# Designed miniproteins, single chains, continued (3): the designs that were tried, part 85

Each design is a single chain, and the fold is of that chain. pLDDT is the mean over its residues in the fold that is shown.

## One batch from the design tools (miniprotein)

Design m10937
Fold by ESMFold2-Fast:
Structure m10937 (fold): chain A 85 residues (1-85)
Amino acid sequence: DVSRRRNNSVGRVRNGVRYVRNGDVDRSVRMVNDGVRDFRRVYDVTHDPNVHRAVGMVVTGVSMVRSGNVDGSVGNFRRMVDMVS
């Protein structure tokens, strides 16, 4: 079910944002990467350009978290969720 996979991806990214806010960067990165895997699967089936763009935003957000830019990463994750919600 494509809709369920999309909803699970959104939920995992939202959980990742919550972990970043609590200072748990490693758990945040893991949750976000799990969401990316599910979004890529949705894109492979639907070819939705918004889902493809959302994957790019998540990759950028993960890079920002790893470089210590937590505020920038939260902004990117929120924008991604807004695009696919």
Scores: mean pLDDT 67

Design m10938
Fold by ESMFold2-Fast:
Structure m10938 (fold): chain A 78 residues (1-78)
Amino acid sequence: MELAEAAREHTLAYARKVASKIKDEKKKEEVLEVGERAAEAAEAYMRAKAAGDEEKAAEEAKRAEEYEKRLKELVEES
């Protein structure tokens, strides 16, 4: 359980740190929103992994990777 919470908090902390360096308010909001979705996927991945649900873990890992890619694109565009 703690690992899922740690993954969520780690992803949110990264998104907040990135957003703090962006001066465009709309871009900042988008980074925070994408970060929140990435955090949800990371938490779901850890929960699925802990439950031994390999198929669900793979699905959530893919979602987390997609949101992390979007977050990186937003940072590189700024």
Scores: mean pLDDT 79

Design m10939
Fold by ESMFold2-Fast:
Structure m10939 (fold): chain A 63 residues (1-63)
Amino acid sequence: SKLAELTELGTQASLEVQPEAARLVAPASSGGEIDPAAASAANRLANKKFEELLKQAEEEKKK
């Protein structure tokens, strides 16, 4: 089903940006609270990656 594919794309996007997101948050987590600005930036990065993967998957399906 399409929902399963969307879920997998979201998981893949999250996994691909996880090292980058960890880098954004790691300095705050090592000595204190997570910076809300860093958390917001990580979410935007994940959303951008998800949209790219979704667009590529849609183009692949049109073959």
Scores: mean pLDDT 67

Design m10940
Fold by ESMFold2-Fast:
Structure m10940 (fold): chain A 109 residues (1-109)
Amino acid sequence: EKLREAAELLRKMAEYAEKGAQHARSGNGDLASEYFEKAAKYARKAAELLRSTGTPEAQRLADRVEAVAKAFEMAAKAARSGNYDTASFLAEQAARGMRRLAEEAEKLA
């Protein structure tokens, strides 16, 4: 059940990241940054759930999820500094990665 919950959090994170990217493209850096910070928060919650399963495979997925969370923090900084193209690119790449990780988490469930 925890693996399925982690997968749902990863999908919600991807949705927040995609919304943040849209706001970044329209020049709303502050709002984009808020969405990227929420994406990072959900990613960390998913990583905690994955680690709590105690399996090496889930722990490996958690490490990869945490790496993507750092990408969202970088996207938030880029959005606040007005670098909207970089913010959108980083967020969309991370969102795609997270959807794939969600599928992997479901397969372990």
Scores: mean pLDDT 83

Design m10941
Fold by ESMFold2-Fast:
Structure m10941 (fold): chain A 81 residues (1-81)
Amino acid sequence: EAQRKAHEALREGARLAREAGDTLTSRALEAASRSDVPVGNAVLALRNTADILRDRGHEELAERVYRLADEVMKVAGLKMP
């Protein structure tokens, strides 16, 4: 469940990063979504992506990526640091 949710969130995060014009981050998230990445690492990658998008002025896209990270954490029973 948590691993599947992480892969789905990484793919959606990649789409949002591409929509913001960040092709490099989008490709990195796509690669992660095709690998056996630990759920915690997926959450970290999504949060880092959201921070980058927010810093570049894409606040609405950043909020959507933060929500993806939160949903993965909720399914996995993880807490933010």
Scores: mean pLDDT 80

Design m10942
Fold by ESMFold2-Fast:
Order: structure tokens, then C-alpha cells, then sequence
Structure m10942 (fold): chain A 84 residues (1-84)
């Protein structure tokens, strides 16, 4: 029963990460599209699809702090690959 407040706090963190990173990806996708960089658009779309799926899973199951930290690490790795 003591876990409900921690779960709520963790979901609020997931929502903050979603807002921040989805906005960033949208800006970079629009910039890539404006430049005609089809390969970059495809890489960002693949990252966005993975990102949206992970956020949905974290919201559904009530993510732990460790799971959110792992999600952040996985996102940054995939982000580095998409923007290499």
C-alpha cells in the first residue's frame, strides 16, 4: 500500500520525460524533413515508435525508478545512433 505515492511520482517523471523528448524529436524531424534528409526522418521515426511504445508500457505497469533510469539510458543510446 505504501507504493502508490512512489508510483504516482514515477509516472509524473515519465510524463515530464515524454513531453521534453517528444518535443525535441518533433523539432528535429521537421528540420530533417525540411532539408529532404529522408534517412534522418526514417531514423527519427523509428526512435519515436520505440519511445512511444516504451512510455506506454511504463505508464501501464507503474514504472520503478530503476526502470525509468534504464529507459533514459536506452533512449540516449538510440538517440546517439539516430543522430550520428
Amino acid sequence: SGMKEEEKKNLELVDQLYLTWSSMLDIFRDAARAKGDAARVAAIDALREWFDKQVAELREKGASEDEIRQFQRDFLLRYSEAFA
Scores: mean pLDDT 85

Design m10943
Fold by ESMFold2-Fast:
Structure m10943 (fold): chain A 88 residues (1-88)
Amino acid sequence: MEEEKLEKELEKLKEQVRQILEENPDLRKALDDYIDKYFGSLSKKELQDKIKELREKIKEKIRNKDYTGLDVDIALLLALEERVKKLE
């Protein structure tokens, strides 16, 4: 029940961040360049491990009502998930 609320809030925040990235192509490019530089050499398994760690961090922040850097964490999560999808 609590986990379902956290997942719904995360999905809502992911959609909000996705909209921001679509409206700001320079920001999207900067994010993609960051991912290529720092995560471009990682294997699919290493990327999946990073996604798991980041999802846990985001859920903890939401649970604690700590929104500091949450938009950045969600943008990074979206970019890492998209990179894993491209490796499929």
Scores: mean pLDDT 82

Design m10944
Fold by ESMFold2-Fast:
Structure m10944 (fold): chain A 100 residues (1-100)
Amino acid sequence: SELEEQLKEALEKAKYYHENPEEAEKELKRAEEELERLKKELEELKKKGAPEEERLKVAYEALSLSARALALKLAIEGKLELAAQNLVESERYREEAEKL
């Protein structure tokens, strides 16, 4: 199934990050920096009374990066199945943002 293929690909990525922790830590720092930027952007949009769809797009982008950051931390710790699950969640939030 599509879900099984997504999980398999995510598990391979989690294994890669576990085996390459220096790269995983660089990606984690990047994801955390982008997440903080999006959180500030979302707060600004809320203050300006921006349309709900515009706010939801940024919120989904932030949720995607939050899941990705958690996945990278879990992969570094060797928690590969939990990391893979969070990588799948990250991609789904990214897809929802792209629909808006």
Scores: mean pLDDT 90

Design m10945
Fold by ESMFold2-Fast:
Structure m10945 (fold): chain A 89 residues (1-89)
Amino acid sequence: KIEELREEAKKHLDEGEKALKAGDYKKAVEHYKKAAELAAELGKLGDIRSTISFAFALLAHAVEMEFKGAEEEAEKVRKAVLEALREAE
């Protein structure tokens, strides 16, 4: 199950990036939130390294969103990451 969750998280991260590049910030946030939720679930199952790795990647994407002028959407992604890290503890 852990491998399936990692694959799903990667898929959402990739789809979020595609949406971000297309300027669809709402869709990007939806995918990034799903990736954060899956990262939290991985942490709860003992895969803390994946949780941290996805958190770092999502924060990098949030910086890119902010750089493109999507500050509110970037903040939503950052909040989702913080929630995921909190849940994984």
Scores: mean pLDDT 86

Design m10946
Fold by ESMFold2-Fast:
Structure m10946 (fold): chain A 79 residues (1-79)
Amino acid sequence: SARYEAAKATLEAANVPAEHIDALARAIAALDDDRFRQALSLIRLMGPNPPVERLRALIELMRAGVPVVDALRALQLPS
């Protein structure tokens, strides 16, 4: 799907290890449209080589419907 390919490309650009990309991209692609876009933006904000546990935490926060400003604080990302 286009969402899966966009999530995969974002994770690859962040240098996420290849063995984790498929599972993370599928989880991100399964989010609703707004949460999907926010997840990609937050991954880009993390910069290169984000910890896989931090990516999983981001996906969990997005899945739970946590507002972006609260997710930024929980992930210790700049607002």
Scores: mean pLDDT 86

Design m10947
Fold by ESMFold2-Fast:
Structure m10947 (fold): chain A 56 residues (1-56)
Amino acid sequence: SLSEQAKALFEEYVQKVKEGEPLEKVKEELRKDLRSLGFSDVEIGAALAELDKLFG
């Protein structure tokens, strides 16, 4: 499902930040991928806010 795909992408990008990728670069890549999957700006913003809570 789209929710399962979103969760998998989010977990992948969390791992990228843990491995030393810059947070801003990871956020832009996640934004692009979620948009390509058809997620709304609200849903994308929520996912990016979760990265900020973990690493910002």
Scores: mean pLDDT 83

Design m10948
Fold by ESMFold2-Fast:
Structure m10948 (fold): chain A 77 residues (1-77)
Amino acid sequence: MKKITEENFDEALRELVRRIMEEFGVTPEEAYEILKKAFGLKSKDLVLTPEDREKLRKILQGKTLEEAYERALEAMK
């Protein structure tokens, strides 16, 4: 599986959000809330802020998209 790198982070993030939206039938804003909960992000914005994206970049670097997705699923329990 492709690992998440600095170069593919934006693509991996879009794919992760898409998978969450398809799996749960949620809006993009709700998918962002799931990601914030899963990865311990505390912003109150309805979007991923630049600070959220920077934290996610560091957390997700070296993980596979599948590992990131599994963590998002766990946050929904």
Scores: mean pLDDT 78

Design m10949
Fold by ESMFold2-Fast:
Structure m10949 (fold): chain A 112 residues (1-112)
Amino acid sequence: MEEEKKEKEKLKEEADKIVSEVLRELFDRGLEVSEEAHKLKVTDMDSLLKLNADHQAKLKADLKKNLTQKQKDDLKKKIDILKKAAELYKKEGDFVGAALYEDAAEYYESKL
């Protein structure tokens, strides 16, 4: 019975590390888009939105083309851990925490 508590805590720790990776990737990509917009002297919102959309489309195409089977399997494993953590947080009544893990899982699913 104490083993179940340790297993749940370990799952949460693994999920927290994965969420931290997702947040870092999103932050780094936000900086890349912002830097590119600055270099291109983008001054209007429509051009910025188009630049972001084009950047995301290229990124998705390049990612799908260049992902190895091992990288796909690793992403699927991370998605599984995040979804399991989300279900644990929902069972504990932490719907805000659960949503964070579900959003992180959806982010990685978008790369597959």
Scores: mean pLDDT 71

Design m10950
Fold by ESMFold2-Fast:
Structure m10950 (fold): chain A 69 residues (1-69)
Amino acid sequence: KLAELKAEIEALREEAQKAQKAADSDGYVELLRRLRAALEQLATLDPSYKPELDRVEQLLADIERHQLV
């Protein structure tokens, strides 16, 4: 279960990087939201993942702020 969640996060990181390189803004944001959800679950089991969760949340907040204009 923990190993499965870690594998999901690794896959999401790789897909998010590919979406960013492809300039797929919508896909990138959706992958970041999925990564945030997976990291929320992982952080409750292992608090060492909280800094990464905070980074993804900050990145999503920055993107959302830019979309408000």
Scores: mean pLDDT 77

Design m10951
Fold by ESMFold2-Fast:
Structure m10951 (fold): chain A 68 residues (1-68)
Amino acid sequence: KELSFEELKENAIKLLQEFADAGTSKAGMEQVLKWIIGEFEKLKEEGKISEEELKEMTRELQAIVDAA
């Protein structure tokens, strides 16, 4: 079953937070963020998420990295 955008967002936030809690460096967090965004860009190209959803996801995940 295909995950909803909200479920995908929650999973991405949780993953990024787990890396932060593990003491991942700022550079390491930026690499994880880049990989996650790349996967969501592919989902957008496949028509599975909208451009607005991708922008929302990018803003929320970037805020977590910036807070780490």
Scores: mean pLDDT 79

Design m10952
Fold by ESMFold2-Fast:
Structure m10952 (fold): chain A 74 residues (1-74)
Amino acid sequence: EEIYKARDRLMKAAEAGDPEAVRQAIRDYVAAIVKEAGLTPEEIERARNADGREVAEILKKYSSKVKGKPSYKS
């Protein structure tokens, strides 16, 4: 639920090139993944420190591991 919302926000921010929106979306997305998917703490810390582009790429790969969520149109 929150994972999809945060991811959608992140994708929009990344495409628009809005660094502030990207940072907010990254934090929301990471937190949602941690609580629901059980991401490793190393990935979480990396996402918080890494650049928006690097984080977006990492999250894209990890979003594939998350299952049981309804698809949301972007």
Scores: mean pLDDT 62

Design m10953
Fold by ESMFold2-Fast:
Structure m10953 (fold): chain A 90 residues (1-90)
Amino acid sequence: MPSPEYIRGKEFVDEFIKDFKEGDFSKYVPEEEVEEVRTNEEKKKELVRLFAEWLKRLAPEYAEELAKYLIEKLEEIDPSLAKYLKEYLS
């Protein structure tokens, strides 16, 4: 059976990806930085990296599985950003 911690981690990834698709970064950065994240590729890379590190701390037993899930979901919306995260986590 899937672990409750793994299911919760996947739900956080799904929410993050939805927010990313909608350009709604208000949950992750101060309001004054939201537009910078929308328009600046380096700020997007930073946010994705920080989110991956947060997931690792939230569910360390599933860190690798959740990272793969995040990369897979991110590849559907931003393949270049997914490639960056995959290389960072290697």
Scores: mean pLDDT 81

Design m10954
Fold by ESMFold2-Fast:
Structure m10954 (fold): chain A 92 residues (1-92)
Amino acid sequence: SAARAVKEGLLRVAEMLGAPEEDLRRLRELIARGAPNDVLAEEISRILGLRKADIKALLTAFERGVEPEEMPERAREAAARVARLLREVAAR
């Protein structure tokens, strides 16, 4: 599912950015347990240095299965920032 892929993609970005092992373990457990988007957004935003509201909007948009062009501006901005972080990691 797109929602699962986004959550796992964010975990991979956190790992590549050198997040502490304890943070990665906690995030993996939260994803595996199907934690609410507000809990996931809080943890992911803290690890990635992004805004919680932006990450929450992104996770919610993917769970609702909305088309990219129909995503709220906040969700699109969050996706763009994550893509930028992933490109920076890939360039290392």
Scores: mean pLDDT 75

Design m10955
Fold by ESMFold2-Fast:
Structure m10955 (fold): chain A 73 residues (1-73)
Amino acid sequence: MVEKIKELLDEAATADPDTSVKLVNEAMELAKKITDPEEKEAVKQAFIDAAQRVTDPAVRKALMKGLKAVLDA
């Protein structure tokens, strides 16, 4: 699951903004299912890394929402 989330976020970093938001939302839904603390930390870092690579405000907002969802789960 962590690897799939990383793949979605990597694809989102190079896709158009509309596609990127959809990929980030898919990664967020997968991330909410993670219960292992080590896997949660890896996924949090992946969202942070993706946010550093994107400049589109909508994509960055989706990434921050995803990060918050992982922290709240």
Scores: mean pLDDT 80

Design m10956
Fold by ESMFold2-Fast:
Structure m10956 (fold): chain A 100 residues (1-100)
Amino acid sequence: MSPQEVRDQIMQQWSQYTQDFGDGVSRRQQERRRFIEQGDYDKARQIQQDINDQSSRFGDVGSQFRGVLDRFDQGQMSVQQVQDQFNIIKDQMQGIIDDV
C-alpha cells in the first residue's frame, strides 16, 4: 500500500470516529435535556460531567492522532509504524465512543 493510500484510509476512519463521537454526545445531550425538563438537575449534571470527561479524552486522542499524522507526513514514520500507532488510537477512540 502506498503512503498516500494509507493516509487516505486513516483520514476516512478518523472522520467516521469523529462522526460517531458527535452522534453519541448528541444522544447524551438529548437525555440530559429530558432530565432538566423533569426537574432532575442532579442527573442532568452527572450526564454533563460524563460528556465533559469523554470530550476531554477525545481532545487528547485527537491531539495524539494529529501528532502521528504530522510525523508520517514529515517522513519520520514508516507505513507500518503509522498503522500500528493508528490501531492504538482506534482502540482508544472506540472506548471513548462506547463510554459516551
Scores: mean pLDDT 89

Design m10957
Fold by ESMFold2-Fast:
Structure m10957 (fold): chain A 69 residues (1-69)
Amino acid sequence: SSARFEQGVRLLAEAVRAARAGDAEAAVKHLREFSEVTGVDVSAAIEAVRAGDVEAAERHLEEAFRRMG
């Protein structure tokens, strides 16, 4: 639905902002909410965020955005 897509986009944007700011806890929280809302698996993005690998996290988040449609 459009509402799920809009919420997914918002959560993904918040996760990217948190990851770039170095706030891994906030980034992981938003990614978990994104997965619950959209059904998209973001486990790889969460692991990259926890590892502090912002570049890998951003690549995985771009893939998650594409999978939303």
Scores: mean pLDDT 83

Design m10958
Fold by ESMFold2-Fast:
Structure m10958 (fold): chain A 74 residues (1-74)
Amino acid sequence: SSRHEELLADLEALVARVEEIARETGDPALREKLRELRGLLEQARTASLPEVSVLLAQALELTGEAMAYYLEKK
């Protein structure tokens, strides 16, 4: 697989993690974070390799925020 495919797979895994907790909780704040993450993933599909790296870093930040929020509410 290409480096681009590997980075996309990592980003898809972050989206899947937030989808799980958003579905479990029905929380509007988690659904909003999920929409932002899905936006980054769609941008990444047509982005250059350096751009995908930046988008993945942004997705990691958003996922961290979503997980921290989820753990606080659990």
Scores: mean pLDDT 86

Design m10959
Fold by ESMFold2-Fast:
Structure m10959 (fold): chain A 94 residues (1-94)
Amino acid sequence: DDEELWEEAARLAGVSREELRRRERELVEQGEKLFDELKKNPDPVHQQIYELVERLIERVGREQAYRLLQGMVQGSPSPEAVLQGLRQQLRALE
């Protein structure tokens, strides 16, 4: 899925694979920071997001899970929207 997700993201963004690789690394770094912040946040919605990201890590590995988390946070208006997006991603991976 990493290869397909990457090709799809490049098409959607209208950029080269090299540009996408640079953005992918940035997304991984930001996603890791977000994951650490979620772990420390006692809010129930943030804790549910943390649990779903842990499940994503188990299914797709840390790097892809962090990329997905960062992308959802950037594209989502609320933590609840991030939670729904993560649930949908996990269903797609089943």
Scores: mean pLDDT 77

Design m10960
Fold by ESMFold2-Fast:
Structure m10960 (fold): chain A 75 residues (1-75)
Amino acid sequence: STLEKIKEWLKEQIKELLKSRPDASEEDALEHLKALFELDPEAIITALKKKYPDIEVTKEMVEEALREVEKELKA
């Protein structure tokens, strides 16, 4: 599903952020992504559309994916 693709992409971004900041936690990386999305949601949506050109990505779908990834990391 589109939501699962967005969640997978967010987890890839967390992994990439941790490569440059090995002292940070996965929760720290997620908070950084949430802050970036709050400041510039269009940049995140554009990056997702570039990675997955065949899917329609909305701000609401990214917000839902961020909530689900946060829940999974805290479980």
Scores: mean pLDDT 82

Design m10961
Fold by ESMFold2-Fast:
Structure m10961 (fold): chain A 50 residues (1-50)
Amino acid sequence: DSLVDENVEGNRELADRFLKYSSTTPGGGRSLAQTLLFKSDQYRQQVESS
């Protein structure tokens, strides 16, 4: 599923972007970035295990 691979890369990029945001936004932005990283890791595991 090519869309899964695209989502993994997209989520990684978004997570990196939000981590940079969280440095200027105390609390919320960091939590969101961590959630995105976790979801990105789940997609990566699905791709690798499938």
Scores: mean pLDDT 60

Design m10962
Fold by ESMFold2-Fast:
Structure m10962 (fold): chain A 85 residues (1-85)
Amino acid sequence: LEEAREHIRAAIAALRARDLATAAEHLRRAAEALREAGLDDLARVAEEGAEALETEELSDEQVEQIIGALEGTLKVLEEIEKERE
């Protein structure tokens, strides 16, 4: 889970810098780490986020919405990690 969380944090930082390409790379790596952890649904969400970031149709509002969704995902991963100790 730490590897997935690290990549999601890096994606959020890249999005705040408006570096969508770097954010997409980190979301793809987060998706791989999430699949390895058995969290397939969260991995799909990360992949969908990466695909959206590769599309030049995103507004600033949509980027902020993606950041919020990723912050929510980090909270879910923290809860899962607490259950796993």
Scores: mean pLDDT 78

Design m10963
Fold by ESMFold2-Fast:
Structure m10963 (fold): chain A 88 residues (1-88)
Amino acid sequence: SMAELLREMAALAAEEAARAADDPVKARLYRLAAELYRAIADGDAERAAALLEEAVRLAVEEGLLAEEDLEAAVEAAREQARRWAAAA
């Protein structure tokens, strides 16, 4: 099932986070991915939305997304999280 696959992906991401202990940004990204996969697998749309919002804010901090696009990206992330959680 998709939920089982997502939980397996979460476990792999958590292991990668542990391996990246000396790279705090990389470790944070893998921990965030692991929590996001688990939230989607559990159908927790609110938690998935919060984690996607954190990922969007991290993208702005790292210069991958313009600050003026933040609000639109957060709204899109919340809507996407609802769709993913409903599909799991």
Scores: mean pLDDT 80

Design m10964
Fold by ESMFold2-Fast:
Structure m10964 (fold): chain A 74 residues (1-74)
Amino acid sequence: SAEVEELIARVKEIAQEILANPNASAEQKTLAQIALQEAEEVEKKLKEGKLTDEDVERLKRGLRNLEQVLAESK
């Protein structure tokens, strides 16, 4: 639970950083928006007691994708 909450917070933080970056491409901003939406869906499922291991794995993959975008953004 606490690990998933921290993961959700990290995805939201990086996604918002990419969305606020004027140097981020439209493609990078689209990826950030998708990741933010997925994090919100995982947060909803966590609160409803419906979270699956697949949801957590998807969130972890989203975080890795966002970290790559952040590294590529100047």
Scores: mean pLDDT 83

Design m10965
Fold by ESMFold2-Fast:
Structure m10965 (fold): chain A 67 residues (1-67)
Amino acid sequence: SAEEQIRAALERIREGIETGDVELLREAARVLESLGIPGDVVDQAGVLLALGREEEALALLLAAHRA
């Protein structure tokens, strides 16, 4: 489902931030954008993840997909 893809992509963004894996971040961002989530929303979710606000990052991505 799209929600499962969003959750998986969010985990990959978290991992990419923690490890500095730019390719992992790019792949995860492409998945989210393919689901109709704007790039600026993906960027904001990344900021929330970097701040340890994982639940807010997930909620933001799910809301953007449902919009």
Scores: mean pLDDT 86

Design m10966
Fold by ESMFold2-Fast:
Structure m10966 (fold): chain A 54 residues (1-54)
Amino acid sequence: SHELILQITKLRFLKMALEVEADIYSKTDPQRAQQLRQQINKLQREIARLEQQL
C-alpha cells in the first residue's frame, strides 16, 4: 500500500540520519555511537518487517 511505502521511506531517512550522527560521535563519544548503532539495527529490523507486508 502507499501508506506502507511512505512509512518505509520515512524510516529509511531516519536510519540514514542516525548513521551520520553515529559516524560523527564515533571519534568523540564511542559509547554514544554504539548506542546509535543499536538503534539503527532496531530500525533496520522494523523496515525489513514492514517490507515483508508489501
Scores: mean pLDDT 88

Design m10967
Fold by ESMFold2-Fast:
Structure m10967 (fold): chain A 83 residues (1-83)
Amino acid sequence: GAREARIAALVAEIRAIAAEHLSPEQLARVDALLDTMAATTDPAVIAAALNEIGRILRESGLSEEARERIQRLLVELHLLLTE
């Protein structure tokens, strides 16, 4: 449906931006966390995964613009997964 297509699009865009800026090890960790979020209905697990992704992004040396863009996508993803 439209919701599932939007979730897939958000995940793909987050991965694309992350792949430009993160090491392979950091990207693999982000991918695992995104997969964890998609596989669970527990809001606490989703929130913990989002917080860990945010930490990896802050530690990666991304520009403020790239961090803000990913953060906006993560907020939309969180809302879609927890509604």
Scores: mean pLDDT 80

Design m10968
Fold by ESMFold2-Fast:
Structure m10968 (fold): chain A 65 residues (1-65)
Amino acid sequence: SVLARAEAAYAAGIRSQQVVADLLREAAAAERDKQPDPAERAELERIENSSLQELLEYFRRQMEA
C-alpha cells in the first residue's frame, strides 16, 4: 500500500524526502481513483493533499503509535 511504502521511506531516512513525498502523492492519487474502500480512499486523499512537513509529522506519529 501507499502508506506502507511511505512508512518504509520515512524509516529509511531518505535524503530526497521532497522527491519521495511527491512520488507518494502521485501514487496516492492514482490508487485513490481505483480504491473502493472509502476509509482507504480518505487516507489516500489525505496523503495527496499533505505538505512535506505534514507527511513527516504524520509518519512520526504513526511510528510512535
Scores: mean pLDDT 68

Design m10969
Fold by ESMFold2-Fast:
Structure m10969 (fold): chain A 100 residues (1-100)
Amino acid sequence: MKLSKETKEKIIKLLDQVKKLAEEAFRAYKNGDYEKARELFEQMLKLMDEIYKIIEKEVDPETAEKIRSLLNKAYEALRKGDFEKFNEIIDEIKKLIESV
């Protein structure tokens, strides 16, 4: 199934926003600003939930399940403070969206 160009661009833009929020959150955490880091992580989790709702509606069930699995791995990377792994997983999701 082919996603519309507009839907792909929307999802990619939201994923780029997630990466930006992650960078800011990890920077705040590293600088000892735990309150700001927590607020940014909460914003990321809400945005990732919004992304998945779009994917569930617009993407085929098999691809949506693959993306859900990757999002769960991204959440685990966030919990472990593994920023590099988090970015890698988000880039994998972006590639999957570009491929459909």
Scores: mean pLDDT 82

Design m10970
Fold by ESMFold2-Fast:
Structure m10970 (fold): chain A 91 residues (1-91)
Amino acid sequence: SMSKEQFISFLQSRGLSKEVAEQFYEMFKEADLDKDGLLSYKEFYLFLENKVKNVNPLELAMISDRNRDGLISSEDFALILETLYKTKKLK
């Protein structure tokens, strides 16, 4: 998974401010309950359930799990949050 510096730099390269990228990194850390650097669909669902509007968190998890292993990487999580932020689907 990405380091904090890699995660923040990745999101900044995609047009997000440092402040927003840092907030998203703290969100990833909050969601990563077992601290393995990967999120289960359940961890992802529970974390995003109250943070998104007009989208289903389970559908987001399934779309973002590109390798179909049942896990969301920090890169996948960053891409989801970027999309939600840019489409104004974050609460």
Scores: mean pLDDT 74

Design m10971
Fold by ESMFold2-Fast:
Structure m10971 (fold): chain A 60 residues (1-60)
Amino acid sequence: SEEHIKENLEAAKEAAKGKTKEEIEYQIEIAKLAIELNSGIGKEIAEAVLEFLKKYLESL
């Protein structure tokens, strides 16, 4: 469970690299939708990704 969250966070970090502010804002909306559509581990992954993307957007 924790390993799956870590793997998805690493993938999200790589995917965010070189993205514009607008592209990151779009990814945040996708992550919010994923939280609504998923449960269990899928929701936990989406929540972790959303937290990362919000923090990353504030650093831009």
Scores: mean pLDDT 84

Design m10972
Fold by ESMFold2-Fast:
Structure m10972 (fold): chain A 68 residues (1-68)
Amino acid sequence: SAEVEELARRFVEAVEARDDRTALALLREISTTLDEAQRRAFRETALSLAPPELHEVIERAFDAWWRA
C-alpha cells in the first residue's frame, strides 16, 4: 500500500532525525488506523528502508509500543 509505504518512510526519517515526538505520533496513528496485516507491512517496510544500524532501535520501539 502506498499509504503504508509513506508512513514507514516518515517514521524512518523521524528516527534518523532523532525526532521521538514525530516517531511516537506516527506509531499512535498506525495503532488507530491500520489493521494487523497493515501494521506488519509497515514494520517490514520500515526495516527495509532503515539503515542496518537503526534496526535494533526501530524493533525496540515497535516492541515497547506494541506491549504498552
Scores: mean pLDDT 79

